# Designs tried in a protein design run: designed miniproteins, single chains. Part 98

Each design is a single chain, and the fold is of that chain. pLDDT is the mean over its residues in the fold that is shown.

## One batch from the design tools (miniprotein)

Design m3397
Fold by ESMFold2-Fast:
Structure m3397 (fold): chain A 89 residues (1-89)
Amino acid sequence: DEKKRLLLKAYAAQFVLALKELRKRGQDTEERRRELEREMEELVKKFMKNIENVSENQLKMAEKLIELARKEGLDEEEIEREFERFEKL
């Protein structure tokens, strides 16, 4: 379950980063947010089907992505909310 949690948190961090970038570029429309949500949900669902086959490299990349998100000043609470949302998929 540790691997699953780490990777889901990485997806959550990636999603929050993408939303922040949309807002910064003035491209934060309802349509674009829905597109991004659908893309992330699809990625998470595909990933969950292959959780048993996750490599060490994928785990290290996930850790780096989470660390990058923190360095970008992302809200940890927002990441946690999206993580919980993805965990329910």
Scores: mean pLDDT 77

Design m3398
Fold by ESMFold2-Fast:
Structure m3398 (fold): chain A 99 residues (1-99)
Amino acid sequence: MKIEVESKATGNKEAGEQVAKEAKEVAKKIVEEGGLKAPTASGVVFEDNSKAVEEKDGAKLELELEVEEGKAKVKVKLEWYNEKGEKQSLEAVAVAEKV
């Protein structure tokens, strides 16, 4: 299995790496389970061309799934508060492909 990850972060490369890592885990889980569905932390399952939103501990996570033959593309958008109480957001895209 091949997994490719791309992240976008405004002013913080380490936060971008963290979001990319989370996107990678979600994409990997979808492909490894042999299904195009994955449970979220809240028990929500998303399907082909679907979107799921989770909020926990002041952070908001949005997941968007696109499914192709033997391939899953996951977009992750994470919103959180920094140490100054300011809202931040990051976006990552992960693509997992069945070999």
Scores: mean pLDDT 58

Design m3399
Fold by ESMFold2-Fast:
Structure m3399 (fold): chain A 64 residues (1-64)
Amino acid sequence: SSRERTYALLLQHYAGVPLEVGRAAVREGARLRAAGMSVEEAADQLAKRFGLPREAARGAAEGA
């Protein structure tokens, strides 16, 4: 989606996250948020799964 691409590009530009990792993280964040997780809970899962800094993981979760 255009939203997924936009947030992945922001993660690449501001946090140095590779584009493919950022896209996967935003997509997974959307899934976790749709399943009822809070931004903080989703960010914790994304940080662990994708090896992201906490702030980058939070950005991906908020971008969902």
Scores: mean pLDDT 82

Design m3400
Fold by ESMFold2-Fast:
Structure m3400 (fold): chain A 62 residues (1-62)
Amino acid sequence: ARTVLGNMVRFGGFSEEQAREVARLAREEEDLDRVAERVVKLSGGRLTREQARALVEALRAS
């Protein structure tokens, strides 16, 4: 599906497994900044904290 998850794999440098883990963390973890830091690590530093935060907010809105 052409979802935020698909865009993470194509443009965010995530594997499908990493993208699913990010979506899980965004849903289960309440602390946005903690999730954003985890997302930065999972991207291998490819995303900034600001980009990671925006991605988590987009996933929570979906």
Scores: mean pLDDT 71

Design m3401
Fold by ESMFold2-Fast:
Structure m3401 (fold): chain A 86 residues (1-86)
Amino acid sequence: AAAQAQAEMRRAVTLAARDEPLPAGWSPLQRRIAETVRELDREAARLGEARKTLPFGEMSPEQEALLARIRELGAEIDRLHAEVAA
């Protein structure tokens, strides 16, 4: 059971990263995980673009907000992963 849930979780993350349509029959939890991963990827891309406009080591308030959002999304993924494992 746990090994299957972990495999399904990894598949959700993989399909989210590839921006592929999510399969019919996935649980609401698997769908939320894929959606959260996609949102994290979008915020990470925004941070990457913002970082190109500043010298190495400097952070703007906007970059700090993006980093905080990325950390929040990462924590949410960890929480959702824990729900699958429970």
Scores: mean pLDDT 67

Design m3402
Fold by ESMFold2-Fast:
Structure m3402 (fold): chain A 61 residues (1-61)
Amino acid sequence: MTTTRTVVVEDPIAAAEEYIKKKEAEGWEVVEFESYDGEHPSALVKVRKGDEAETVIFTSG
């Protein structure tokens, strides 16, 4: 199954890095990591474990 969600946080890039660290510790593989460090920072992380995939979009709102 594929899950997609958006998370509003103060520091999207730092939140994405912590999310990756947690998911890798749980045995997930990071398949995509994109970050934008502009006026409105955001990050997109895609992780996979077997037949499961998650996409999380981090934004400052």
Scores: mean pLDDT 81

Design m3403
Fold by ESMFold2-Fast:
Structure m3403 (fold): chain A 76 residues (1-76)
Amino acid sequence: MKMSEEEFEAEVRASLLAMKRAISSPRDENGFSEGLRNSGKSTEELWKEQLIEAGLPEEKAEELARKLTHQGADLY
């Protein structure tokens, strides 16, 4: 179901910025775990997890996470 367009946009921007901060961080405590970020697929996985945590079904969260990742490509 579609929520408020303005509210949705604000949440997406805030979440995207937070995710970008986490991903663009110099490095993690566990250097070995950095492989996920280096692969470039960490962004979509993190987005999906956040959406699921927000209460979305896994199927919808996965689809929306992918869309949001592409939508914010210009911000990367």
Scores: mean pLDDT 55

Design m3404
Fold by ESMFold2-Fast:
Structure m3404 (fold): chain A 88 residues (1-88)
Amino acid sequence: SKQEELKEIVEKFLKSLPEKVRYSMALVLLKLLEENDEKAFENFLKALSEEQKMPQEVVDALLGLSKEELKELFEKILKEMEKLPPSP
């Protein structure tokens, strides 16, 4: 489905990041979603895109997913990272 394609785009991007950056980004994005501040969430994504830290297709994918789907996705990523051995 379209939603599954958008989730795959986001997951591939986050998994391409170093573990510390991935953790920090997922945590910040989850926090912004929990605070229900849509403008802060959008502004954060725009800043990342403008700084070339996030491709526009990933920003579009994040904006195309529901808040519930985004929360589940970020919680999944954070939980998967808990199972990884500590990085040297």
Scores: mean pLDDT 79

Design m3405
Fold by ESMFold2-Fast:
Structure m3405 (fold): chain A 89 residues (1-89)
Amino acid sequence: MKEKAKEIIKKMIDNSKLPYDELIDALRFAKELLEQGKTPEEVIEELRKRGFSPEAIAFVGGLLTIAEEAGLDPVEMLDYAIEYIEKKK
């Protein structure tokens, strides 16, 4: 993954007011859905159906948008975000 993308992910996490447990749960669930072949739009709908907060949904949506715009693997971006948060626990 490009270093610039890693820095954006770190800043998103550091500026997030979400509890790390909720954020990790949302990211892990989104990753599972992407690995099942779900589209980013379908991932956002499934997060909404599961009752994740609007803030958690917006965070995941932001990462998926960055991945699309930068031509990056969204699963790799979600993995990096999860790893970064876990290092802070």
Scores: mean pLDDT 83

Design m3406
Fold by ESMFold2-Fast:
Structure m3406 (fold): chain A 97 residues (1-97)
Amino acid sequence: SAETQAALEELRKLIDEIAKETNAFSEGEKVKAALDRLVQLGVSAERLRAIIRYLKLLKETFPVTAEQVTPLFYVSVIAADNNLSDQEVLDLWKAAG
């Protein structure tokens, strides 16, 4: 859908931004490949927007290293799937190290 395409484009731009800021080009490409698979499996615009929201929250709250770029994406996906609160996702990331 047009909504899914818009959310996907926003998420891809956010991934590129994070990869550039952390100098983690290879991790950024891994995340994009994982995102492409989610799209092929029929991810909704709502789920993509939730992933974007959690990614922004986490990157604004914590310093993110190059090694953490892929975990950051997967934690955001898990949070979206489980409809976590903002505080719950922050606590989850902090506990993970």
Scores: mean pLDDT 87

Design m3407
Fold by ESMFold2-Fast:
Structure m3407 (fold): chain A 87 residues (1-87)
Amino acid sequence: SMLDTLSADVQEDLDLGVQRIYDNIPVPQLVEITKDGQVLTVDLSSDANVAAAIAAGLLPEGAADGIKTYPDKNLALANLDLLENPA
């Protein structure tokens, strides 16, 4: 519910340790990859998104080399997400 949602932001910070969410507008974990001379943006918010990007041919199986995390805020979120939800 809406009342539960108001508390969820604080609980999410406590559970995940992501203090940036409390005072800032949440942003997706976006990374840029270069493919065929073009820069493509993919969302790495979860293992499911990474798996979907690999299945779509946007990321290689290892998905580590050649990708760049989009702004510093997303870097912090990406690091926490990968630690909490290893692929």
Scores: mean pLDDT 48

Design m3408
Fold by ESMFold2-Fast:
Structure m3408 (fold): chain A 82 residues (1-82)
Amino acid sequence: STSEQRVMEYLGMTPAQLQELRDLIAQGRQAAEQGDYATMLQLAIQYGRMLKAAAERAGDADRVAQLDRDIAQLEEMLQALQ
């Protein structure tokens, strides 16, 4: 789709990496539907790390800093569930 192509171009991701990202989103949604919030948060953290790596390759320091904060918050939420 045009949306997927824009994300791929913005993130500098390969089609295979974009598919991995889509698979993580789908798995996270299924975990949330099942009430498995720990798995959902783990997948969200992995998604955030992939976005951060892409932002680093793009040289987007502001985006990297924001993703670092978002990932840290998700990690704190995951620890609170355990």
Scores: mean pLDDT 77

Design m3409
Fold by ESMFold2-Fast:
Structure m3409 (fold): chain A 100 residues (1-100)
Amino acid sequence: ERKERLIKEAEELKKKGDEYESQGDFKTAGNYYFQAGLLYEEAGDYENAAKMFERAADSYEKAGLKTQAAISYRHAADAYEKLGNTEKAEEMRKKADEAL
């Protein structure tokens, strides 16, 4: 019930992120992807949370927002750890350190 509502809201935010990314507004796209990631995480959907945090980080990098990209990579790493994907988690932590 609550999880279904969070997932639906996250999907709507992801679609907005996709729209702004297609317009070249990478800062706004990153903000929407990051918010979608947080909602997926609250819903316990760590797979989609990790993907959204990665997309947020990529968008923030394209916007030149290094600190927000690093934060997004750290969130992705935490989500990948919860999935048991240690290799992807380490990759995301490395990207966060490099984004500083």
Scores: mean pLDDT 90

Design m3410
Fold by ESMFold2-Fast:
Order: C-alpha cells, then structure tokens, then sequence
Structure m3410 (fold): chain A 72 residues (1-72)
C-alpha cells in the first residue's frame, strides 16, 4: 500500500538524513509520483530527480533492512 510505504520511507529519510522537512517531502513526492520535484532550501533550488522502478526496489530493500535493524 502506497500510504504505508510512504510513511516507512518518511521515517527512514528523517532518521538517515536528519534534514529539513522540505527536502524529505520532496524526496517522498519524487518517489511516489515518479516526477521531478524542485524545492528551495536556504535560498538554493534543489531538483530531485524522479525514481525508476529499479530505484523503488532498491529503496524497499533498504527500508526493510533498516526496519529489521530497528527491531533489535
């Protein structure tokens, strides 16, 4: 389910990147919509490239590994 996958990805991004919410939400939008997203942070425009199906599979594996590690 996309909503569940989105929340898992959001938690992973927040923990791993410790970055601004704007960047995290832009990454989520690029992942879910498969579209290029541009966000402005600290006066800089950052363009997030759309993810491919291969990227989605890799991200799912990374999130699964991250969640398995957190269960320890």
Amino acid sequence: HMEEEKERLREWLKDVFSGSDEIIEAELKAYLEGKEVTVEVNGKKITIRPVTEKDREALRRMIDAYEAEKKK
Scores: mean pLDDT 68

Design m3411
Fold by ESMFold2-Fast:
Structure m3411 (fold): chain A 73 residues (1-73)
Amino acid sequence: MQQQIDNIKKQLDNAKTAQQYFDVSRKADDLSVQAQQLAQQNSGGQGQYYQQLAQEADKLSNEAFAKGQALLS
């Protein structure tokens, strides 16, 4: 899952159009939902790890969406 987050970060850094930013936002949101589900299925350190990944992916989704919106202004 960390590799998927790293890939999304690279896609965000390389995005140049509103469409590309919105695509990154959707992928990050999907990953955040998956990580949240894994956090609920795991306990202790593993659950905390997936919680952190979910928050990181959610932050990336929000950042990508905001940048996409800014290009349409």
Scores: mean pLDDT 85

Design m3412
Fold by ESMFold2-Fast:
Structure m3412 (fold): chain A 70 residues (1-70)
Amino acid sequence: MDTILAELRAAAERHGWTPEDLARAARTLKVTALEKNSPGAEYFELAERAAREGKLEEALRYLAKGGALI
């Protein structure tokens, strides 16, 4: 998880990902997780919500947690 979070944070900083970019990514990943019956779907929903609230760091943490469960 921590390694995935560090990589996501580095990518977001390098590519200038906005909260809207993260919300869109979280939504796409949620669909994939639902297709795989993965518990990660819940974390991607939380990531989309956090991103829409402008909570970039919280959104990245939820994305990392969801990604670890796919």
Scores: mean pLDDT 78

Design m3413
Fold by ESMFold2-Fast:
Structure m3413 (fold): chain A 61 residues (1-61)
Amino acid sequence: MSEELKELEEALRSGDVERLREILEKLGFSQSTIDGAVAVVEAKDEVLIDVAIAELKKKLG
């Protein structure tokens, strides 16, 4: 789980949308959550990216 969280954070911060979708799908997140995370990355807002990372980590436990 810690390794997947690091990959997720790196994908969100780097703007790698393909990698982000792949990781979130493997972790079992809903399409709505995946689309929301992609929209945050595409907005290129570092504050929203930090919030998204925190929310996704919280959902994973």
Scores: mean pLDDT 78

Design m3414
Fold by ESMFold2-Fast:
Structure m3414 (fold): chain A 73 residues (1-73)
Amino acid sequence: KEEEEQLKAENERIQASLDVSIAKIREWLEKQLEKTDDPEEKERLKAFAEGVIQGLRDIIIGINKAIEESKKK
């Protein structure tokens, strides 16, 4: 049970860290969009930021799925 609580705490810490990273990426994007008037560059910046954010979310989903699968075996 203590090992399960430690894994849960580590997973929560990883998720919180990734959420902070996502928030920082969004702040970075907002600041970059303020610095450019080129619509094409704005779309590239948005696509890049959303791609990185989706990648981070996929990591969280993967971690959660791996934990659930480990419980089934």
Scores: mean pLDDT 76

Design m3415
Fold by ESMFold2-Fast:
Structure m3415 (fold): chain A 90 residues (1-90)
Amino acid sequence: SVKEILIETLEEIEKIAKETLSEEDYKEFKFKLEHLKESIENRSKEPSKEEVEEILNQIIEYAKEKLKASDEAIEKMEKLRDEALKKIEE
């Protein structure tokens, strides 16, 4: 399902964050991602591809702008976004 692809992608983004962010920034990011995953799971409707792209873009922007994640970490997150969007088209 689209929800499963989105949740799996958020979990993979969380793993990149754990490896690349400080412990404090990772805890903040993890908390944000856990709330987002819960919100997605509790939705009665499957998200659209456009909604998935927007959600992933917002999370990546948060990591970049608020948590100052490295360019390498952001590139890895963007690749995960692109892979998720491709899977939704299949």
Scores: mean pLDDT 86

Design m3416
Fold by ESMFold2-Fast:
Structure m3416 (fold): chain A 115 residues (1-115)
Amino acid sequence: SLDTYIKLAKKAFDEKNYDTAENYLDKALSLTSDTPDPLALSPVSLTYLLEIFEKAMKTKQYSIALKVAKILSKSLLLYPLGKGVSTKLRKAYLAAEKGDTEQAVKYLKEAYQLS
């Protein structure tokens, strides 16, 4: 399930196995493509994604941060205080999908400053 892949990504990330964490995030993202927006996550999964995002930004693991941003942008739309962060996270992953890595990282940094 989505929650299982997020839990496995968090475990791998905490163990500093970043390639394994990215693999599990890619599997989570493949499941989100088949779900309607906005995306309702369990509180545990939301907490794990927020913790991965914070630490990925702090350690400059921007590839992981962008994958987490795509999931979080859908989930944070459900929370009034998350709307500003959600908008910046959405701009970040859309810039990355267009190949604009510099703009993607700028939007990630703006989202991180708001959170």
Scores: mean pLDDT 78

Design m3417
Fold by ESMFold2-Fast:
Structure m3417 (fold): chain A 76 residues (1-76)
Amino acid sequence: SMFGSVPRSLTEGLPEHKQRFLEEYLLLFPGVKDPLALVEALKASTLSEEELRQLLREAQEKGLSEDEFLARLRAA
């Protein structure tokens, strides 16, 4: 099945770089169980666009699970 893009309501109030990051993450990992928890963790994160891109690369390279990825966002 084809999936749509991330609902705009979930990304409301996020800076553009965080919105793009979330869309890219969900495109690469479409099986996300709790997108609201992901948005919440991303909103609380102080990571820059460059740091978020590095985390996304690390998630792909190391095969981070959703739970591991959320922990990395929350630890930063």
Scores: mean pLDDT 73

Design m3418
Fold by ESMFold2-Fast:
Structure m3418 (fold): chain A 84 residues (1-84)
Amino acid sequence: SAVELVERAIELVKEMAKEKDPLMRDILEALIRMLFSVIKLSNPELAEEIEEAEKKVLEAIKKGDYEAAIETLRKLKEYIEEHE
């Protein structure tokens, strides 16, 4: 489900926050982007909200603000659950 994919993204962000290897951090970011692509493809009716959340998550990651990225994903999860 989309909820499970968002939960996987939260776990990847938590791993990224602990990761010191820049190559592994880049791989984790690529996996997060892939999860967002799958969520959007599977839920076209929610695409606008998902895209806005993706943008905020990626901007937070770029700034090293992993707590903000996790909070954005948590809110997205709540939004998807509310519209199921």
Scores: mean pLDDT 86

Design m3419
Fold by ESMFold2-Fast:
Structure m3419 (fold): chain A 91 residues (1-91)
Amino acid sequence: SEVEKLQSEYNQLISEIMSTLSESQQAQLATLHQETLDLLSQLPEDEQIEFLKELIAKVKDLIANKASFEEIKAVLQAHIEEIKKKVKELE
C-alpha cells in the first residue's frame, strides 16, 4: 500500500539520523518516532499519507541542511502536536 511505502521511507530516514547520534539522543529519537507511528495508526489512510509525505519532506530537508539534534527534535515534536490535534478532530 502507499502508506506502507511511505512508512518504510520515513523509517529509513529516521535510521539515517540515528546512525549520527549519541546513545542518549538515539533513545530520545526512538521515543518520538514510536509516538509518531502510534498516533498515525489512529488516523484514516488518507490522513496518514498526507502527514507521512510532510514528515518525509521535512526530515529530508533537515538531513540535507545537517540540522542539529535539537532542531530535529523540535520539528518532530511540532508534528506530533499536529497529529494529536487531527486524532482529536476525528474522534
Scores: mean pLDDT 88

Design m3420
Fold by ESMFold2-Fast:
Structure m3420 (fold): chain A 64 residues (1-64)
Amino acid sequence: MERERHPWRGEARFEGEPFRPGVFRDVRLVARTREDLEEALRTLERIVEESGARVEDLRLELLP
């Protein structure tokens, strides 16, 4: 691909893999707005709470 627009321009993106059952490691949330980032974070919290999963590494990134 050339220098086209980022896939995250309009949405928060969740990237992470379950390290073990119930444990997520190296989780990254990327969004272009704080509002989208909050929505993504809330979705992650919901998943964690529902499954009882644990998040070890979490990073939040806001696009300029």
Scores: mean pLDDT 60

Design m3421
Fold by ESMFold2-Fast:
Structure m3421 (fold): chain A 85 residues (1-85)
Amino acid sequence: SAALADLGVARATELAQEILKELGKEGKITVFRMPSGTVVALLQFDENGETIYLTVTVRLENGQVVSVTIERPGEVIKREDFELT
């Protein structure tokens, strides 16, 4: 449903903005919805002359957030899983 899409997009966007704020960086956030219903936010920011990429992946099942994962390419920085109620 549109409401579930909005929830995933909102959560991914909020987490992406929080990460940039905590790092004291300005960056670009691009949000993608996958056919599975998973939402991914791609963060791009510059550090020491290099572009850094982070992904925030929000997985939804039965209208609930069941997983949040924050990754760099090849590295998992944070994973959080929630039980379905």
Scores: mean pLDDT 75

Design m3422
Fold by ESMFold2-Fast:
Structure m3422 (fold): chain A 76 residues (1-76)
Amino acid sequence: MAEEAIDRAVELFDKLPEIDSAVGILILAVGRAVGKNTGKLEEAVIDALRMAADFARSKGYTEIAEELERIAEELR
């Protein structure tokens, strides 16, 4: 569930220019690592998805930001 959400988000960022893709994927990777280390995987992934959505929106990728927010909502 949380792992599938990360995989879906990574696919969204893979379609972006290399630097923006790398930053988005790094945000998701940090969230996944924090979640695994703290035992709060779902919570950490939701936070990472929202942070990634804010980043995408700041760069003008509004459609990707909206999809990331939808994925985060589906985890609750």
Scores: mean pLDDT 84

Design m3423
Fold by ESMFold2-Fast:
Structure m3423 (fold): chain A 56 residues (1-56)
Amino acid sequence: MDREEALRWVREAARTDPDTPRTIVDGVEQGRRLGLEPGPWGQLVAEAARELLRER
């Protein structure tokens, strides 16, 4: 999956639950503090969520 797919997925999820982008970012940041890397898809989704939070 690419960055464009991640952005579309996050936008769709946010339309159902507007807290979804914040939840994604918080979850990834907490995982990173625990030494857990999000992986390629998780990284793209987190970036898309941060971008969406900047837009609203």
Scores: mean pLDDT 75

Design m3424
Fold by ESMFold2-Fast:
Structure m3424 (fold): chain A 100 residues (1-100)
Amino acid sequence: KAEELAKYFEENREEAKKLAEEAKKTNPEEVAEWKEIIRKALKKLGVEASDEEIDMIAGSLATGNNELALAGMAKIALENGVDYKDLLKAFAEAGNEAAE
């Protein structure tokens, strides 16, 4: 499943970029909040992602395109040799911390 999601993200990379640009204009604060959550999740697992990938995932979340956001997370997990479920758990934990 993670490999299929990663392929879906690559096939829709241009759409993800457009969503990120749109979200930055319409919901810049929400995009910034999602970027912080993503960065915290990545830090918990010691994994790295490009600023572009983080922007695309945050923009997808801010625009309600959760499937595309999950696909981006799967790609990051595979590129870093990390279990996709562990990354999702770290993301959920970071999101709960940000709700403070």
Scores: mean pLDDT 82

Design m3425
Fold by ESMFold2-Fast:
Structure m3425 (fold): chain A 77 residues (1-77)
Amino acid sequence: MTLTSVVTMKVPPSALDQAAKAGSDAAKKAGGTNVKVEKDYEKGIVTVTSDNPNPELAIRTATAVRDALEKVKQEAL
């Protein structure tokens, strides 16, 4: 069974590339696989998607990604 974690966050367009990298790195470090990152420069949105083998890892990966994206957003302010 594979559980997909999706984290979407609004960040300043100037920070989107940094947020995408930070989110991707956080997802991989937490144990997420098949990590995909989508950037919407028009809306200022980054979406990080990862596959996880169980609910515990799905939650851990989502939390790590959210925290990484929040840090980038705060640093961009």
Scores: mean pLDDT 82

Design m3426
Fold by ESMFold2-Fast:
Structure m3426 (fold): chain A 63 residues (1-63)
Amino acid sequence: MVKETGASVGTDRLSPERAEQLTRALRAAREGKSVEEIQRLAPFLSRETIENVLRALREHKKR
């Protein structure tokens, strides 16, 4: 377990598990679920990120 070092490689991308969680969160967002429920589906997402996603979906629907 490496806890020291503030250096991290810029190769961290969404893992398959995280991508699936994101997909579920997006679906819940489209269904009108709350930020709390969406964050529960994708705990790696911050509240701010979830709000940004909801805002983007709403803007898209406005068209």
Scores: mean pLDDT 68

Design m3427
Fold by ESMFold2-Fast:
Structure m3427 (fold): chain A 85 residues (1-85)
Amino acid sequence: SEEALAEAIAQAVRVAGLAATEDAAAAEAAVEGAVRLAEETSLEAALEGLRRAVEEMADSPAAAAVEEVAERVRRAIEEAAARRA
Protein backbone atom coordinates (compact mmCIF):
# COMPACT_ATOMS: atom_id res chain seq x y z
CA SER A 1 0.00 0.00 0.00
CA GLU A 2 1.10 3.61 -0.41
CA GLU A 3 0.89 4.08 3.35
CA ALA A 4 3.24 1.13 3.94
CA LEU A 5 5.68 2.43 1.31
CA ALA A 6 5.59 5.95 2.80
CA GLU A 7 6.50 4.50 6.22
CA ALA A 8 9.21 2.30 4.67
CA ILE A 9 10.70 5.38 2.96
CA ALA A 10 10.55 7.31 6.25
CA GLN A 11 12.40 4.48 8.02
CA ALA A 12 15.04 4.20 5.27
CA VAL A 13 15.71 7.96 5.36
CA ARG A 14 16.02 7.96 9.17
CA VAL A 15 18.47 5.02 8.99
CA ALA A 16 20.52 6.75 6.26
CA GLY A 17 20.72 9.98 8.26
CA LEU A 18 21.79 8.19 11.44
CA ALA A 19 24.40 6.18 9.49
CA ALA A 20 25.83 9.24 7.70
CA THR A 21 28.10 10.20 10.62
CA GLU A 22 29.41 6.63 11.19
CA ASP A 23 29.50 4.70 7.90
CA ALA A 24 29.36 6.50 4.55
CA ALA A 25 28.93 3.25 2.55
CA ALA A 26 25.96 2.16 4.67
CA ALA A 27 24.46 5.66 4.34
CA GLU A 28 24.78 5.55 0.52
CA ALA A 29 23.18 2.08 0.39
CA ALA A 30 20.28 3.32 2.55
CA VAL A 31 19.78 6.39 0.30
CA GLU A 32 19.71 4.11 -2.76
CA GLY A 33 17.14 1.88 -1.03
CA ALA A 34 14.96 4.89 -0.17
CA VAL A 35 15.05 6.11 -3.80
CA ARG A 36 14.02 2.64 -5.05
CA LEU A 37 11.09 2.53 -2.60
CA ALA A 38 10.06 6.04 -3.67
CA GLU A 39 10.00 4.95 -7.33
CA GLU A 40 7.58 2.11 -6.42
CA THR A 41 4.91 4.52 -5.11
CA SER A 42 3.24 7.80 -6.02
CA LEU A 43 5.19 11.05 -5.78
CA GLU A 44 2.79 12.21 -3.03
CA ALA A 45 3.33 9.08 -0.91
CA ALA A 46 7.12 9.30 -1.38
CA LEU A 47 7.17 12.97 -0.33
CA GLU A 48 4.99 12.11 2.69
CA GLY A 49 7.57 9.50 3.74
CA LEU A 50 10.32 12.13 3.52
CA ARG A 51 8.25 14.58 5.59
CA ARG A 52 7.67 11.96 8.30
CA ALA A 53 11.38 11.16 8.55
CA VAL A 54 12.33 14.83 8.98
CA GLU A 55 9.52 15.56 11.46
CA GLU A 56 10.14 12.44 13.58
CA MET A 57 13.88 13.21 13.83
CA ALA A 58 13.55 16.99 14.35
CA ASP A 59 14.62 16.77 18.02
CA SER A 60 17.45 14.27 17.32
CA PRO A 61 21.16 15.14 17.07
CA ALA A 62 20.89 13.55 13.61
CA ALA A 63 18.18 15.98 12.42
CA ALA A 64 20.47 17.85 9.98
CA ALA A 65 21.80 14.61 8.46
CA VAL A 66 18.26 13.23 8.07
CA GLU A 67 17.20 16.48 6.36
CA GLU A 68 20.13 16.21 3.91
CA VAL A 69 19.29 12.58 3.07
CA ALA A 70 15.61 13.48 2.60
CA GLU A 71 16.60 16.35 0.26
CA ARG A 72 18.82 14.01 -1.80
CA VAL A 73 15.99 11.47 -2.17
CA ARG A 74 13.46 14.22 -2.97
CA ARG A 75 15.66 15.62 -5.76
CA ALA A 76 16.25 12.18 -7.24
CA ILE A 77 12.55 11.26 -7.41
CA GLU A 78 11.48 14.71 -8.67
CA GLU A 79 14.12 14.58 -11.43
CA ALA A 80 12.89 11.11 -12.43
CA ALA A 81 9.27 12.34 -12.50
CA ALA A 82 10.23 15.44 -14.53
CA ARG A 83 11.93 13.29 -17.18
CA ARG A 84 8.66 11.37 -17.65
CA ALA A 85 6.41 14.44 -17.64
Scores: mean pLDDT 78

Design m3428
Fold by ESMFold2-Fast:
Structure m3428 (fold): chain A 94 residues (1-94)
Amino acid sequence: SADEEELKKLVEELLEKLKGRESLQRLIQEAYDAALEVLRRMEDEEEKKKVAEEIKKLLEEMLNAQSLSEIVDKLVEIGLLITKARRKIEEKKK
């Protein structure tokens, strides 16, 4: 989808910006993989679009961040969004 292509582009730009920060690059790649997994599992197109837009906003904020601490804080926010989305999927399934 267009949202997945935009997420991929933002992640690739972040990985290039963080070249030499291998642990942080790994965490960003893991967050991206988890984001794609939950987005693809979401059946509600409105919720899916909102979650994708929130993740894109956080990735853009990470690209514009002036410190590593700010990047880490935004990455934690992405992780919380993914966890919340995953819980909603599991709650609807059970």
Scores: mean pLDDT 84

Design m3429
Fold by ESMFold2-Fast:
Structure m3429 (fold): chain A 74 residues (1-74)
Amino acid sequence: MSEQQRMDQVAEETWALIQEVLTLADARKDEAGFAEGIALAQRLSALLDDPNVTMDQLLKLRQEAEAALAKAKA
């Protein structure tokens, strides 16, 4: 698997986590959680627009999305 394919996979996984955060926050009427989800989505979009994006940047954002989802589920 190429580095690009791995980065694409991490980006897809990050989008899925962000979508779940937004869905749970909306269902719970959690305005702060929804705002956090939107901020994560905007950051992912900015990274995907950057031709110099690194795996470390994507993995860090995925980790932040996982943490946000854990908070949303609590």
Scores: mean pLDDT 85

Design m3430
Fold by ESMFold2-Fast:
Structure m3430 (fold): chain A 83 residues (1-83)
Amino acid sequence: SMEEEAKKLAKELMKKIESGKLTEEELKALEKFQYIALNSEDLESEELKKATKELLEKALGKKVDDELAIKVGKLIATGEVVS
């Protein structure tokens, strides 16, 4: 399901972030995502969606559709991927 795919992508991304092996470009994408997530009133915003897509593409090399990007961004922003 899309929910399972979103959770898998969020876990892969979190694992990479926790590894501390981000490149400068990947770190910039993460910082941009974090800034938007912390300052967004809506976790389904266009800005957070675009930041999530960029982060997934740069960090994992994966292009995702809008619906999947929104789900992944929300999971990471809320911390729902931690046990």
Scores: mean pLDDT 82

Design m3431
Fold by ESMFold2-Fast:
Structure m3431 (fold): chain A 85 residues (1-85)
Amino acid sequence: MPMTPEKAIEFTLKRFQDQIDELQKQGLLTEEQLKQAQELLDQAKEYFRKSTELEDTDPEKAQEYRDKGAEKVQQLSDILNQARG
């Protein structure tokens, strides 16, 4: 891939933030859904940050954090898809 995994993650997280902002602007997210979506996005960012920090020193632990981040992204995606109807 021409893009590093780190850059791919950054693009994915930015796209989810853009989707949250767009759905909020359209009135499709309740305050509770907005809080849940933002919390999941923040948790995913933290896991991916830890993964990136550990890539060179502990690849196994980096992979564990990456998997946890992906799980949070999946939960976020489900909330946003439900909000779209």
Scores: mean pLDDT 81

